# Designed miniproteins, single chains, continued (3): the designs that were tried, part 4

Each design is a single chain, and the fold is of that chain. pLDDT is the mean over its residues in the fold that is shown.

## One batch from the design tools (miniprotein)

Design m8108
Fold by ESMFold2-Fast:
Structure m8108 (fold): chain A 79 residues (1-79)
Amino acid sequence: MKKRAEELAEIAKKVALEEGLDEETAEGIAKAVAAALLDEERGEKVLAEDLAQAPTLSEEEQRMVAAAAKAYKAAKEAA
């Protein structure tokens, strides 16, 4: 379990960094994505709620949510 979560976090971090986020933000997204994939049903609901609120967020927050969604998809496909 822990080793798999670490692998998923590495994939998510790489995607977040490629989207232009800083290393600290990418680490946060990687941990959130790994946790969401370990609890897939709950994680999908949380991401859907965050995406639904995206139009009310700042441009920076919208970019973070978009990067998190891409990271989640990439990590899920690698799983």
Scores: mean pLDDT 67

Design m8109
Fold by ESMFold2-Fast:
Structure m8109 (fold): chain A 107 residues (1-107)
Amino acid sequence: KEEALERIAEAVIRLRELSKDVTEQVAKGLEDSFPEIGPLVKEALLGDEEKAREAVREMVEKYSPQEVKDALEGAANAAGYYNPEKADEFERVRDEITRAADELAAA
């Protein structure tokens, strides 16, 4: 559904803004843990807002909702690990990702 895709995109944009200081560490971990989808998550986090939206669209087109959910939850968890002062904010973004991905799976 377009609504679920937009919610995933908004959550990823929020994750990008919150993780600016740890983006390189998060991106490296994602390439190791998710070698197929991780490069798209890296593009979403390192690019501008428009590139993040494009990367999310490509992830949803090429990968299952579960794969998208796992990779993006992994990104939020890694960001919280590298920046524990914002751990609560990253947990909220992870929960937003989970809900949006579950809505996508139900569609």
Scores: mean pLDDT 82

Design m8110
Fold by ESMFold2-Fast:
Structure m8110 (fold): chain A 91 residues (1-91)
Amino acid sequence: VPVLQRLVRLSPEMQAILAEQGFTESVVTVEQLQALVLAYIKEKKLRDPKNPTILDLSGTKLGELLGRDKVNLLNLSDEESAKLKSLYSRA
């Protein structure tokens, strides 16, 4: 029997973002969520070509939900981190 992994329930807003990648499930593992977010970033070409730790979210649904046009993946503010966590809850 597979070990129970940490499951998260996606908000409707996060589900809408991931549906653009063809993903329709509302509950995922934390590992799956990380992989889906990275796939979304890659598909939408959101990484700054001068600094790959910086994401340009301008014009994306994710940027609208976070209220930020740019985020630094290595230096997320407490507000940005809390907003990201508000897009999912533990199942």
Scores: mean pLDDT 69

Design m8111
Fold by ESMFold2-Fast:
Structure m8111 (fold): chain A 85 residues (1-85)
Amino acid sequence: MEEVKELRKKLSEALRAFIAAAEAKDAEAALAAAKELGKLSGREEEVLAAARAFVDAYLAGDYAAAQEALARLLDVIRDAIEEKL
């Protein structure tokens, strides 16, 4: 349980940083947080793809596409946590 607890904490922190950076329209900081999420989840390619799609859509003002990309990102993170349970 200790590994799962620590993973959840780090994923929560990285996800919070990602959302905050995206809301601030700081694409560089958002992608840096997404790389950390990718490393922690073990699904780096899927996380980075969803994160880039979210940032691009959010900056373009396409909030519908941004919500879809964010949902994919959250699904990948959820699945990664479930795999470690």
Scores: mean pLDDT 78

Design m8112
Fold by ESMFold2-Fast:
Structure m8112 (fold): chain A 93 residues (1-93)
Amino acid sequence: MEEREKEIELTNKIVAHALRAVGSLLEYARDGNERFRQEAIRDLRALVELYKESGDLELGLKILRSFQETARELGLDDVVAEAERLIAELEKE
């Protein structure tokens, strides 16, 4: 019962950070506001830690790679580089 509650809380945190990261990335791509870039990177770092906690590293890598590809399509080189670094960190887990 407590295990299930923790799993639900963890899943909700993962979903929230993933959606915020994508939203911030799209806002940064639209107007170039550095605040959104920092928020997107912060949420990606949070996702790495949450996926390490959950043990679902395969899904974490899939999400990070999808985000990296989106950033690449938007021409956001700094975000692509940070996502690549975070992917490498999660792969070393």
Scores: mean pLDDT 83

Design m8113
Fold by ESMFold2-Fast:
Structure m8113 (fold): chain A 95 residues (1-95)
Amino acid sequence: SMEQKKKEEILKEAKELESRVRALHTDARAFLDAQGRERDKILVDFLYLSVQAGILLLERAIEKGMPLEKIEELYKQVKRDVEALEAFVAELRAS
């Protein structure tokens, strides 16, 4: 029951991260398009796709009833990838 509650909380957080990253990607692309920064746009798209793949794998791991330890490892990786994308976008906006 405690394990199931933790999996449900991680799934909720994954959905919230998915929404947050989608908004970030949309705003970053608009900013980069306005400045003609096509290379940076490609890099942002690549990082965004990587984050989306991680979230999808995490959601599937939960759906298939994988052990909590593996789900927590996937969740930590997703959080790192989200933080990396957010940091990269912030750096691009500062330059």
Scores: mean pLDDT 89

Design m8114
Fold by ESMFold2-Fast:
Structure m8114 (fold): chain A 55 residues (1-55)
Amino acid sequence: SKAEQIKKLQEEIEKLSEQMNKLLRLARDGDKKAQEEMLKLAREITEKMQEIRAL
C-alpha cells in the first residue's frame, strides 16, 4: 500500500537525518569530508521526500 511505502521512506529519512546530525559538528569545524557527506545525505533525504509527495 501507499502507506507502507511512505512508512519505509520515512524510516530511511530518519536514519539519514541521524547520520547528518553526527556530521554537523565536524562540518561546522571545517571538515571538508564531513561537509561533502552532509551534502550527499541532504540530497538523498530530498529525493525520498519527493518520492513520498509523488505517492
Scores: mean pLDDT 85

Design m8115
Fold by ESMFold2-Fast:
Structure m8115 (fold): chain A 101 residues (1-101)
Amino acid sequence: DAAREEELRRLAAEGLEAMARQYEAVGDPAAAKLRELAEAARAGDKRAVKFGLLAYAMTMPDGEAALAFAREGLAYVDGLPEPISDEELAAIGEEFEAYLA
C-alpha cells in the first residue's frame, strides 16, 4: 500500500526531526546523525524508517498506543503479517542507540 508506505516514511522523519531538535538543544553531536536519518527515511531507507518509527513512538503521549504503533509499523516495513515481538522491538531500540553513540 503506497499510501501506508508514504505515511510511515513521513512519521519516521517527523520522529527523527523531533529527536534531533532535543539533541540540538543540549548540544549533542548525535543531532547531525538524526537529521541525516530523517532525510534517509523520507527517501525510503528501511533502516532509517525503522529507527524513525521508534523515535516517533517516543513522541506519543500514550505508552500502550506507542508500543502498538512501533510494533505494527516495524512489522509493515519488514513485510511481516503480524506485529513484531517486544524482544524484537527492544533489539531494534538497542541498534538505534548504538548507531547514535
Scores: mean pLDDT 88

Design m8116
Fold by ESMFold2-Fast:
Structure m8116 (fold): chain A 76 residues (1-76)
Amino acid sequence: MSSARQVRDRLAQYRQDLLAVMQQRGINPTPAVLSGAQVRQINADFMNAISNNTTLSFDVSRFLGVQAYQQQIAAS
């Protein structure tokens, strides 16, 4: 468990920026069908990459799924 707040904040900002760009271009993200276990696997990898400021070419649907899961476990 690292700095979950920092990772969550970065994920939220990146997601919002992506959604804004996609909306401007009229691109609709395909919702990813992921189970909690799969989301945890992807989330761990994503969190590690973000903590190291690594730029990953992620499937937007997967990223959005991770973001939703992060909000659930981050409380509030």
Scores: mean pLDDT 52

Design m8117
Fold by ESMFold2-Fast:
Structure m8117 (fold): chain A 94 residues (1-94)
Amino acid sequence: GPVTVTINLATGTVTFSGPLDPNNSYTLVLKDADGNGVAIAQKLADGTTTFQVLATPTDGATFAATLLDADGNVVASGTATVAGTTLTATLTPV
């Protein structure tokens, strides 16, 4: 099934769901149409999440989304879209 990452932009709360190993760490990288990094979200093996914005996403914006494992390998790719204060990335496992 797909991997979904949901980010509440007002609170910084990040939720990872889908066929992910709970004992592994993952990094979500979001890029704009020019290939510039705009946001990074991480899930650590202990369940801790982090979110860093490099450029503030606006309502209706769409980004390329890439999910990396702890070794930097691409494990899923897709797109992220902003609706109101919620960013949702939907990724297909490779």
Scores: mean pLDDT 82

Design m8118
Fold by ESMFold2-Fast:
Structure m8118 (fold): chain A 71 residues (1-71)
Amino acid sequence: MSDEQLEALRQALIDQGVSEEVAEGTVNLLRESLAAGASTGEAAMRAVRYLEEQGVSLDKASEALTRALSG
């Protein structure tokens, strides 16, 4: 996953009404998961779980991740 895709994810989350703190936390979690050797799918699953814990709906989380990863 590129830095451009991570920035696109951060912006997509903010556009969905997610706070800057939660968006940045999601991007950092993805970076850490990928650096630890997790697959893109495993990293994305952890990000969705984190977003749910922060009160973001599955629909919003999935939409933001799909939008960022499909570019």
Scores: mean pLDDT 80

Design m8119
Fold by ESMFold2-Fast:
Structure m8119 (fold): chain A 68 residues (1-68)
Amino acid sequence: MSLEELVKKLKELLKKNASSSTITKILVELIEKSLDVKISPKQLREALKEVNKSAKEAAKEFLKLLES
């Protein structure tokens, strides 16, 4: 899936109020593709817990950073 397709998919999941696990999965793929890194959904969940953020909040912030 292309970076633009992942952005579109994540925006649709946020609009549909999808589960945090579904949002986390797509957010992981988007982060990996945009930053050329490898992370797991577990690693992202642990990082979000450390900064006290929900997957939905992190997804919204990441999309804003990509569009700026």
Scores: mean pLDDT 81

Design m8120
Fold by ESMFold2-Fast:
Structure m8120 (fold): chain A 71 residues (1-71)
Amino acid sequence: LSTVELAVRAEFERVGLTEEKVEELIELAKKDLEKAKELASSYGMDHLNDFSQEELIKKLEAILKQLRSLK
């Protein structure tokens, strides 16, 4: 793993963002966008509140892929 990838993982872990939480957010975003945004804000991801459902899911899937690659 590169230093950058390790730093990104450490940042996500510091804000309490884990693979399991991201998977939960993706499933919640598919069912209830507003609750997914509220939960994401509680994880320090309040900047995602401006995203549409499609954009939010795509962004969360990208984050999940990144977290899995750092395993």
Scores: mean pLDDT 71

Design m8121
Fold by ESMFold2-Fast:
Structure m8121 (fold): chain A 79 residues (1-79)
Amino acid sequence: MEAILAALEARIDAALAAGQITPETAAAMRRALREDPHLALALAALEAGDRETAREYIRKIAEQRGVKLSDEEIDEMIE
């Protein structure tokens, strides 16, 4: 969980540093990520060795919270 959450939070921090979002938006996105049930589902998939399902849930988290992730970025999060 921490690795995926940290990677998504780092992406939010990068967007904030680049001036793409406000500090208020960044804080709201961080709260939304921590409350997202798909995070628990992604972890369960990773523990089961189902990396494809984990990738799908991570993508859903990112899309629902407005965080843009490439397939390569998601792959790095699950390894």
Scores: mean pLDDT 68

Design m8122
Fold by ESMFold2-Fast:
Structure m8122 (fold): chain A 80 residues (1-80)
Amino acid sequence: MTPKEKIEQIKEETIAKVKELTEKKAPVEEVKKVVYEGIDEIEKIAEENNIPREELQKYINEFREEVAPLVEETTKLNLE
């Protein structure tokens, strides 16, 4: 498995977990924890495989853009 494939796998697994938590109306803190853990795992893979900082930032930005709507939905549910 390439480093890019490992990052994509973590991204997919984290998004799936966030979706499950959002559907269950889990606390926003639990959703945030899962997102932060996903980012930490992506950063670890990048460090282990000497991925350039600019490329790592692109992966993190793409991941954040995909999870942002789910985190926003969870946050609104906790504030309403």
Scores: mean pLDDT 77

Design m8123
Fold by ESMFold2-Fast:
Structure m8123 (fold): chain A 60 residues (1-60)
Amino acid sequence: MEEEIDESMLLMQASVFLRYKDKPMSDKDLQEALELARQLEKMGYTDTAQRIREVVQQNS
C-alpha cells in the first residue's frame, strides 16, 4: 500500500530491455533488470519478470 508505480511504464521498460537484450550488459544493468523484474512480479506480471530474469541469467 506504500507507493504505486505505473505498471504501464514498468512494462514499457521491460519491453525495451527485452528488445535490446543482445547488447553487452554491465553489472549495474543486470542489477537494474533484476529490480525491474522484482517490481513487475509484485504487480502480477510474472511472465514478463521471468523473461527478464532469463536474460540476466544468460548474461551472468
Scores: mean pLDDT 73

Design m8124
Fold by ESMFold2-Fast:
Structure m8124 (fold): chain A 63 residues (1-63)
Amino acid sequence: MDEKEAKEAIEKAREAARNAPTEAGSVAAGSGAHDGEVLLKQGDYTGAAESALAGIAAGERLG
């Protein structure tokens, strides 16, 4: 996974957090985006995208 794909996943997680119908869903997606940004800065593009996508999935489960 490249840096561009990781950044796109993080942005999707941020959008999921902003549009979440519940506070729990917003926090889950937002934490995934935050952790993804930390991993992106460390050069772990795969980990960054996986964290962002996991946050989106958790947000969807929580509503």
Scores: mean pLDDT 81

Design m8125
Fold by ESMFold2-Fast:
Order: C-alpha cells, then structure tokens, then sequence
Structure m8125 (fold): chain A 82 residues (1-82)
C-alpha cells in the first residue's frame, strides 16, 4: 500500500541517519542483499508497527524495483534533505 511504502521510506531515512550513509547507499546495500542492513531495516519497520511479513515483503518489493516503494523513498529522502 502507499501508506506502507511511506513507512518503508521513513525507516530507510532513519537507518541512513543511524549509519551515517545516504539513502542511495542504504538502497544499494539492500539491492545487493546486505544481511546486516536488511536486518536493521526490518527491526525499524517492526518498531513502526508493521509485521515481520509486511516488513520482509516491502524489502523484497524495493529489491525488485517496485515503483511505488521507490518513488516513496525518493519523496521522503527529498523532504529530509538526504
């Protein structure tokens, strides 16, 4: 959903700030299957109220190049100046 895509985007921005990386660098590590980045992002998504299954599905959609999830990340990253 668009709501879950926005929650995903906010979680990626939060993780980028925690790691001292750009959102593009976090996105690249997710696409490359960085297990530590995937685990941390999943934990943030669960803290934001998503189930483990919903969190894992959003990560898979992002890795597959889903337009809604990728556009939400670009929008939220721009809002945060990242």
Amino acid sequence: SEENARIFAEAVVELAKELGLSTDEVGTRLVLGDEEVIRRLREILEKKGLSREEAEELIRQFQAGDKVVNEALKEVAEEEGL
Scores: mean pLDDT 86

Design m8126
Fold by ESMFold2-Fast:
Order: sequence, then structure tokens, then C-alpha cells
Structure m8126 (fold): chain A 55 residues (1-55)
Amino acid sequence: SLDERIAQLRDAIAHFERELARAEKAGDTVTAERYRRDIEWLRGQLAALEAEKAA
């Protein structure tokens, strides 16, 4: 369902935000930049699904 997909995306974003924080603490700039891009893309997907639900 749409609600299940939204919940899955929120969980994925939270997971990658934790991984990003870990990479930043470790000074792994390459991995941190990759996670920032992944998070931005996932947030875009979440916004699109939330807009679909609101329509």
C-alpha cells in the first residue's frame, strides 16, 4: 500500500542518516557524500508519495 511504501522510505532515510553520522565521525568524506546523495534521493521519493496520498 501507499502507507507501507511511505513507512519503508522513512525507515530507510533514518537508517542512512545514522550511517551518514557514523561516516562523518570517522572522517570518511567519500562515504558521507554518497549517503547524503542517497538521503536526498529518498527524501524526493517520500515527498512524491506524500503528495500522491494528499491528492
Scores: mean pLDDT 88

Design m8127
Fold by ESMFold2-Fast:
Structure m8127 (fold): chain A 79 residues (1-79)
Amino acid sequence: MVALYESLHPVTQLGISTAVGAYSQGDKKVREKMLEAALKAAEELIAAGVDHHSPEGALAITRAVDKAAAEVAKAEGKL
C-alpha cells in the first residue's frame, strides 16, 4: 500500500492526504481505514487500465479516492 501511494501522481497523493486528513478528524484508526479504502480504489482503476500519470487518469483516481474516503468517514460517523 505505501509503495503504491509513493508511485501515484503528486496531485493524487495530495488529494488522498487532504481528504484523509479532513475526514478522519485526527482519529488515527479512521485515517488508516480511509487510506486503505482510498488506495484500494486507486488500485482498482489502475488495474482497469487508467493511466494514473496522465492528467485525466490522475483526476479520475482522485475522484474515486475522495469518494472512498468519504464513504469510510460516513460509516465511522465522521461525515
Scores: mean pLDDT 71

Design m8128
Fold by ESMFold2-Fast:
Structure m8128 (fold): chain A 96 residues (1-96)
Amino acid sequence: MKKAMILAFASDAETGELVAIGLARIEGDKVEKKITIFRASKRIVVRAAVYEDGKFTAVPEASVTVEFETDGSLESTKKALERALDIAAEHARKVL
């Protein structure tokens, strides 16, 4: 099974301001997620880049951009980023 890392930046869709950073590691069936939230946003754009294990060159075919609406709370913003990382991980499994 291939190992991969996902690095995601979440920005506010209206302002472009950085909202959160997410990291996911894919090891076999396991996806380990780590998220740092800087602020809440009602609409976030998450840009996720996928990297093969041990490489810091992005795999363009595996990279994704997704947009989510939240309720404007920190918790809902965090959950939206967690969902974006899950989507990126599933996409990475299909193209890697």
Scores: mean pLDDT 79

Design m8129
Fold by ESMFold2-Fast:
Structure m8129 (fold): chain A 97 residues (1-97)
Amino acid sequence: STEELRRIAAAMALGMEGASEENQVEVGGLAALAALYALEGDSEKALEYAKKAAELLVKEGNKKGAAELLRYLAEIAKEAGDEELAEELEKLAEEVE
């Protein structure tokens, strides 16, 4: 749906905003994939890509950006009906703060 595409685009933008110029495309792409898989119900892939995006942001010193991205992905998971994925993503957000 158009709404799902907006959610994916928002996750991508949030990842890009948190990343250095060199890593904007990579972090944005990983965030977009995490959102896409969360919406498709592929919890394992969503978590894999979410972790990769967050780890890259943390390595660059943007722990706050990593937490914000993970919480946004948790909201997408909740809206998709995946409560377990949402709880895991929220837990990761707390750990990176």
Scores: mean pLDDT 90

Design m8130
Fold by ESMFold2-Fast:
Structure m8130 (fold): chain A 93 residues (1-93)
Amino acid sequence: SKIDQLLEVVDKLEEELRAIAKTLSPENRNIVEMEIGSIRMLVGTLLASKSSFEEMKQSLIKHLKNVAKIFEENNLKESAEVVRKAIKEIEEI
């Protein structure tokens, strides 16, 4: 389903961010891990509320744009780039 495709993009994003976090300072690792948590919480909420695919897609894109901005403001360029890539992949579903 399209929801399964969206969740696969999120799972891959979480894995990539977790790998990046391991290479960072404790402070920067904490920022990345907090945003992994925020993404996971949003996905859990949307699944629990039985949101439509379109609602999940729009909510997730909006949230991920904010996450990328947080990473950019903290000079976490690689983390921001993988989030921006995930946004594009979700937009194509």
Scores: mean pLDDT 90

Design m8131
Fold by ESMFold2-Fast:
Structure m8131 (fold): chain A 68 residues (1-68)
Amino acid sequence: SMEKKQEVMERMKEVWLELERTGDSKAAEKRLKEIQKEYGLSDEEMEQFALLAFQAVSNGRPIVVPPP
């Protein structure tokens, strides 16, 4: 659902912000794996949510997505 997608995006945004604040990549990796497992996300879904979360924390900076 849209609400579930928004929740995932917000949690991933929090991981990015915490990583910037602390520099703790191990904690960030653990959080991302927990989110993926909890929501049953594919690697493709994780990539899309990561892109959306990065875009949100970058306050609208343009992001170039590699061609498929």
Scores: mean pLDDT 73

Design m8132
Fold by ESMFold2-Fast:
Structure m8132 (fold): chain A 81 residues (1-81)
Amino acid sequence: ALKEEALKLNNLGSVYQLQGKYDEALESYQKALEIYQKLNDKKGEANSLNGIGNVYKAQGKYDEALESYQKALEIYQKLND
């Protein structure tokens, strides 16, 4: 249930971002991130962080986008160890 909820929240975030609804996109991705963190789902956590980075990039907030992408990269690197 929680993992499915987090996945749906990531999907909503992606759609809101494409519609230019950046605040709703961030809220959806942040809620998904929180659920994945509680579940210790590192792949879900990294995917949500990439989504947050994409929203910041679309807003022209490049420093915040880089920070979110770097956090996702660190998770992916640890998973491929």
Scores: mean pLDDT 89

Design m8133
Fold by ESMFold2-Fast:
Structure m8133 (fold): chain A 100 residues (1-100)
Amino acid sequence: MDEDILAFTKKVAEAFKETAKLLSDGDPEINKLAEELAEDYVKLQEALFAGDKETARNYAKRIADIAEEGAQKAESLGKKELAEMFRDIAEYARNLADYL
């Protein structure tokens, strides 16, 4: 993966973690799920740029599962905007896994 694209990918992952923390009022379970999703997102992008479709598909599936768990947790906290954001991520990741 190109180093500039990797740096940008990591910045996007960090921005997501900060957004999830803000929208969840710092909920520790949401923070943990956001951290795991952010790490898997970086690994997904690395695999996509390497042309490793099998590894990319596995990370996309994992991201979908984590995002679905995050949506359920956000809904239980009454954080509708965060729950919708996690649902959008889960749908995107699931569609990507099906495409790969």
Scores: mean pLDDT 87

Design m8134
Fold by ESMFold2-Fast:
Structure m8134 (fold): chain A 79 residues (1-79)
Amino acid sequence: MIKEELEKWQKIGLDKVLAGVKTPEEARKLAFAGEVLFKQGRYKEAAKMFLASADVLEEVDPELAEEYRKKAEEALKKA
């Protein structure tokens, strides 16, 4: 479940987790975690996850990457 993955990532350190994201599948999991953080009102952390996800997906799925950049912008506006 995404909550269990988010707890693991918090223990490892968010910056280390973000630096380790290299595959589209890992990027999508970051985006899902970003949506959970957004719902919890943790907008700055949500924005970081959306931006990291978009960066990885840019070459493979540029349309999805742009959607995540828009979500990051919305998160930053609410932060």
Scores: mean pLDDT 74

Design m8135
Fold by ESMFold2-Fast:
Structure m8135 (fold): chain A 86 residues (1-86)
Amino acid sequence: SAPEMRLERSPDGVLTVTITGMDPESARLLQRLLQEVLDEHGLSDVEVRVTGILTDGDPVTEQELRDIARSFGQGLDASRQRREAL
């Protein structure tokens, strides 16, 4: 199955990303890529945590992880344009 992503924001402002079908090492790399995206958007004060849930399936490639990070950055840009609470 294709990896599925869930985003949840806690009351303390921590953004948690849970990905089903991603191994812990890939999740760690994605956390680093998402941190880079946040830093590029001036959101270095936002804490992001990525959790991978390993399932049976094809391994996620580095290119797919970069595609996920790019999509996340696009989501941040859309949220900034609206200026409503995330």
Scores: mean pLDDT 68

Design m8136
Fold by ESMFold2-Fast:
Structure m8136 (fold): chain A 128 residues (1-128)
Amino acid sequence: MEEVAKAAQEVIEKYNISDEKIDRFEKELSKIRPDVVEKARKEAGKAAPFVAAYEILVHGSLEDARKVMKILKELDLIEPFLDFLKRVAKTHPEVFIGLVRMAIADPELMKEFIKKYPEYSFPAALNF
């Protein structure tokens, strides 16, 4: 069980995210990067959309990051996704690149979230 896939599964269970919502998230991500979603599906099964969104945010373009942020906001997955990134950060420090890209994509939403969860503060977490 991959550490990233495990973190995604734990968040899906903790937030009781429905199969319908997971399927919608996967379908929307497949419109951006079908190659990344297909790879994540092979490695993480049901947790695939969380793993794919992570890969797109960390390694993709800023335009793709903006599309991922819109999907997360529309599906009300911002809080579960940030909890997922916090779990992944323990083994994958590059997750902070994803947090920066989320902040660039939707600074007002990220500003509101950081006020509520200061442990996700990208000014405190990012030093590059």
Scores: mean pLDDT 78

Design m8137
Fold by ESMFold2-Fast:
Structure m8137 (fold): chain A 84 residues (1-84)
Amino acid sequence: SMEELLRKARELEAEFNAELAALEEELRAGRLSPDEWRERAIAVAKRYLDKLVELGVISEEEARELFERFRAYLEQLQAELEAA
């Protein structure tokens, strides 16, 4: 059902957010460089969006647009961290 798909989408979103939070802690602990953090965050986002497409929650085109927006966000965030 649509409700079950939305529930699964929210579960995947929670998992995605938890993985990003774990990467931020690795960055703060000095175990990841900013470049390594960005690369891993991009990979996590790719897996998340691919799973949403597989579930039929979003289209491949929507996933591509969201992925590009996320990449741009991470590039801006890294630039802000390096300028501090």
Scores: mean pLDDT 84

Design m8138
Fold by ESMFold2-Fast:
Structure m8138 (fold): chain A 100 residues (1-100)
Amino acid sequence: LVDQGNDYSRLGDRLRDSRPGLAALYYMRSGRLYYQSGDYQQSIRQYQRAADLAIRSGQYGLASISYRNASIGYQQLGDYDSAQRYYDLSQYYDRLSQQL
């Protein structure tokens, strides 16, 4: 799972400038695979990358989903303050996606 997570992260890196929407999806897949392997720190990093790229591309719904998954990663680490912050960010971008 970590190896596959690394592969999807690298695909995201390759596509971030040419196909940012697809790159965000690859970062999300990477985040999910790291989460399944128990690497919650790396999972959070991939979801943050996905959210950043989604925001820059105006894909606020994708940013919302990515921040929600980062929040879940922080919950697994016992960092409930960060989990709440990322949950709040996911709710903000969910509302913003509904205004488009």
Scores: mean pLDDT 87

Design m8139
Fold by ESMFold2-Fast:
Structure m8139 (fold): chain A 114 residues (1-114)
Amino acid sequence: GAKEAKEYGKKGLKAGEEGYKSGTGEKAKEGAKKAADYASKAAKAGYKGNEPAEGGSAGNAAGQGGLKAAEAAERSGDKKLANEAQIYAGVAATAGGMAAAAGKEPAVGGEEAA
């Protein structure tokens, strides 16, 4: 659920940030890869726990880390690392977006509150 999603989001963000701060393209790529993995796990955890909005938020946090790491990989001058890091960052963003979108689906249960 939400707690697990939030934990994954934090881990993904930190992994991306560590990659970004490392100043090494290889570590930056690894940070982006880890961020993508954590974003996917955050999205799935939130979605499965009926808390897709929290899953999306956590996934987006991990995605932000991945984007930073991808940019650091580009700055390292390793075009192959940069390209792969960009792919991972995209995966992280997609996972977060999917979870957030699921939370906005019209299959709502709050109509009785109206």
Scores: mean pLDDT 72

Design m8140
Fold by ESMFold2-Fast:
Structure m8140 (fold): chain A 71 residues (1-71)
Amino acid sequence: PTAEEYFARGKEAYAAGDYEAAADHFLAALLLQPDNREILANLHRAGGELARREGRDDLAARQYALADSLL
């Protein structure tokens, strides 16, 4: 699969609320395009949602801030 295919799968998983699958797909895309800021930003957003699910609000806030800094 291409980075674009992994990125699309990640976005679909994220829209479905499957943040673990989203993070896995975004990470796979990022490994193929390690300098792609958009993929990295979406990976941080997925990480933020996972942190919130675990009640780690401070970690979630940092992940969202990192995503915003990349766009």
Scores: mean pLDDT 87

Design m8141
Fold by ESMFold2-Fast:
Structure m8141 (fold): chain A 62 residues (1-62)
Amino acid sequence: MEESNELARRGGEAAAAGDEDRGRKLFYEAFDLTLKARPLSDEEKENAKKVGDGMIKRLVEE
């Protein structure tokens, strides 16, 4: 959880700085660490990726 939180924070910082690709990559790495604790179905993973991509784009614009 701590490692996932750190990656998510770094991803948000990268996105806020305008680096959408790096932000998305770090977000997915954080998500993968979270999945080790609680596996999601394929459908849930697809939905999470879609939501995450939207949030990263929003952070880049802010």
Scores: mean pLDDT 70

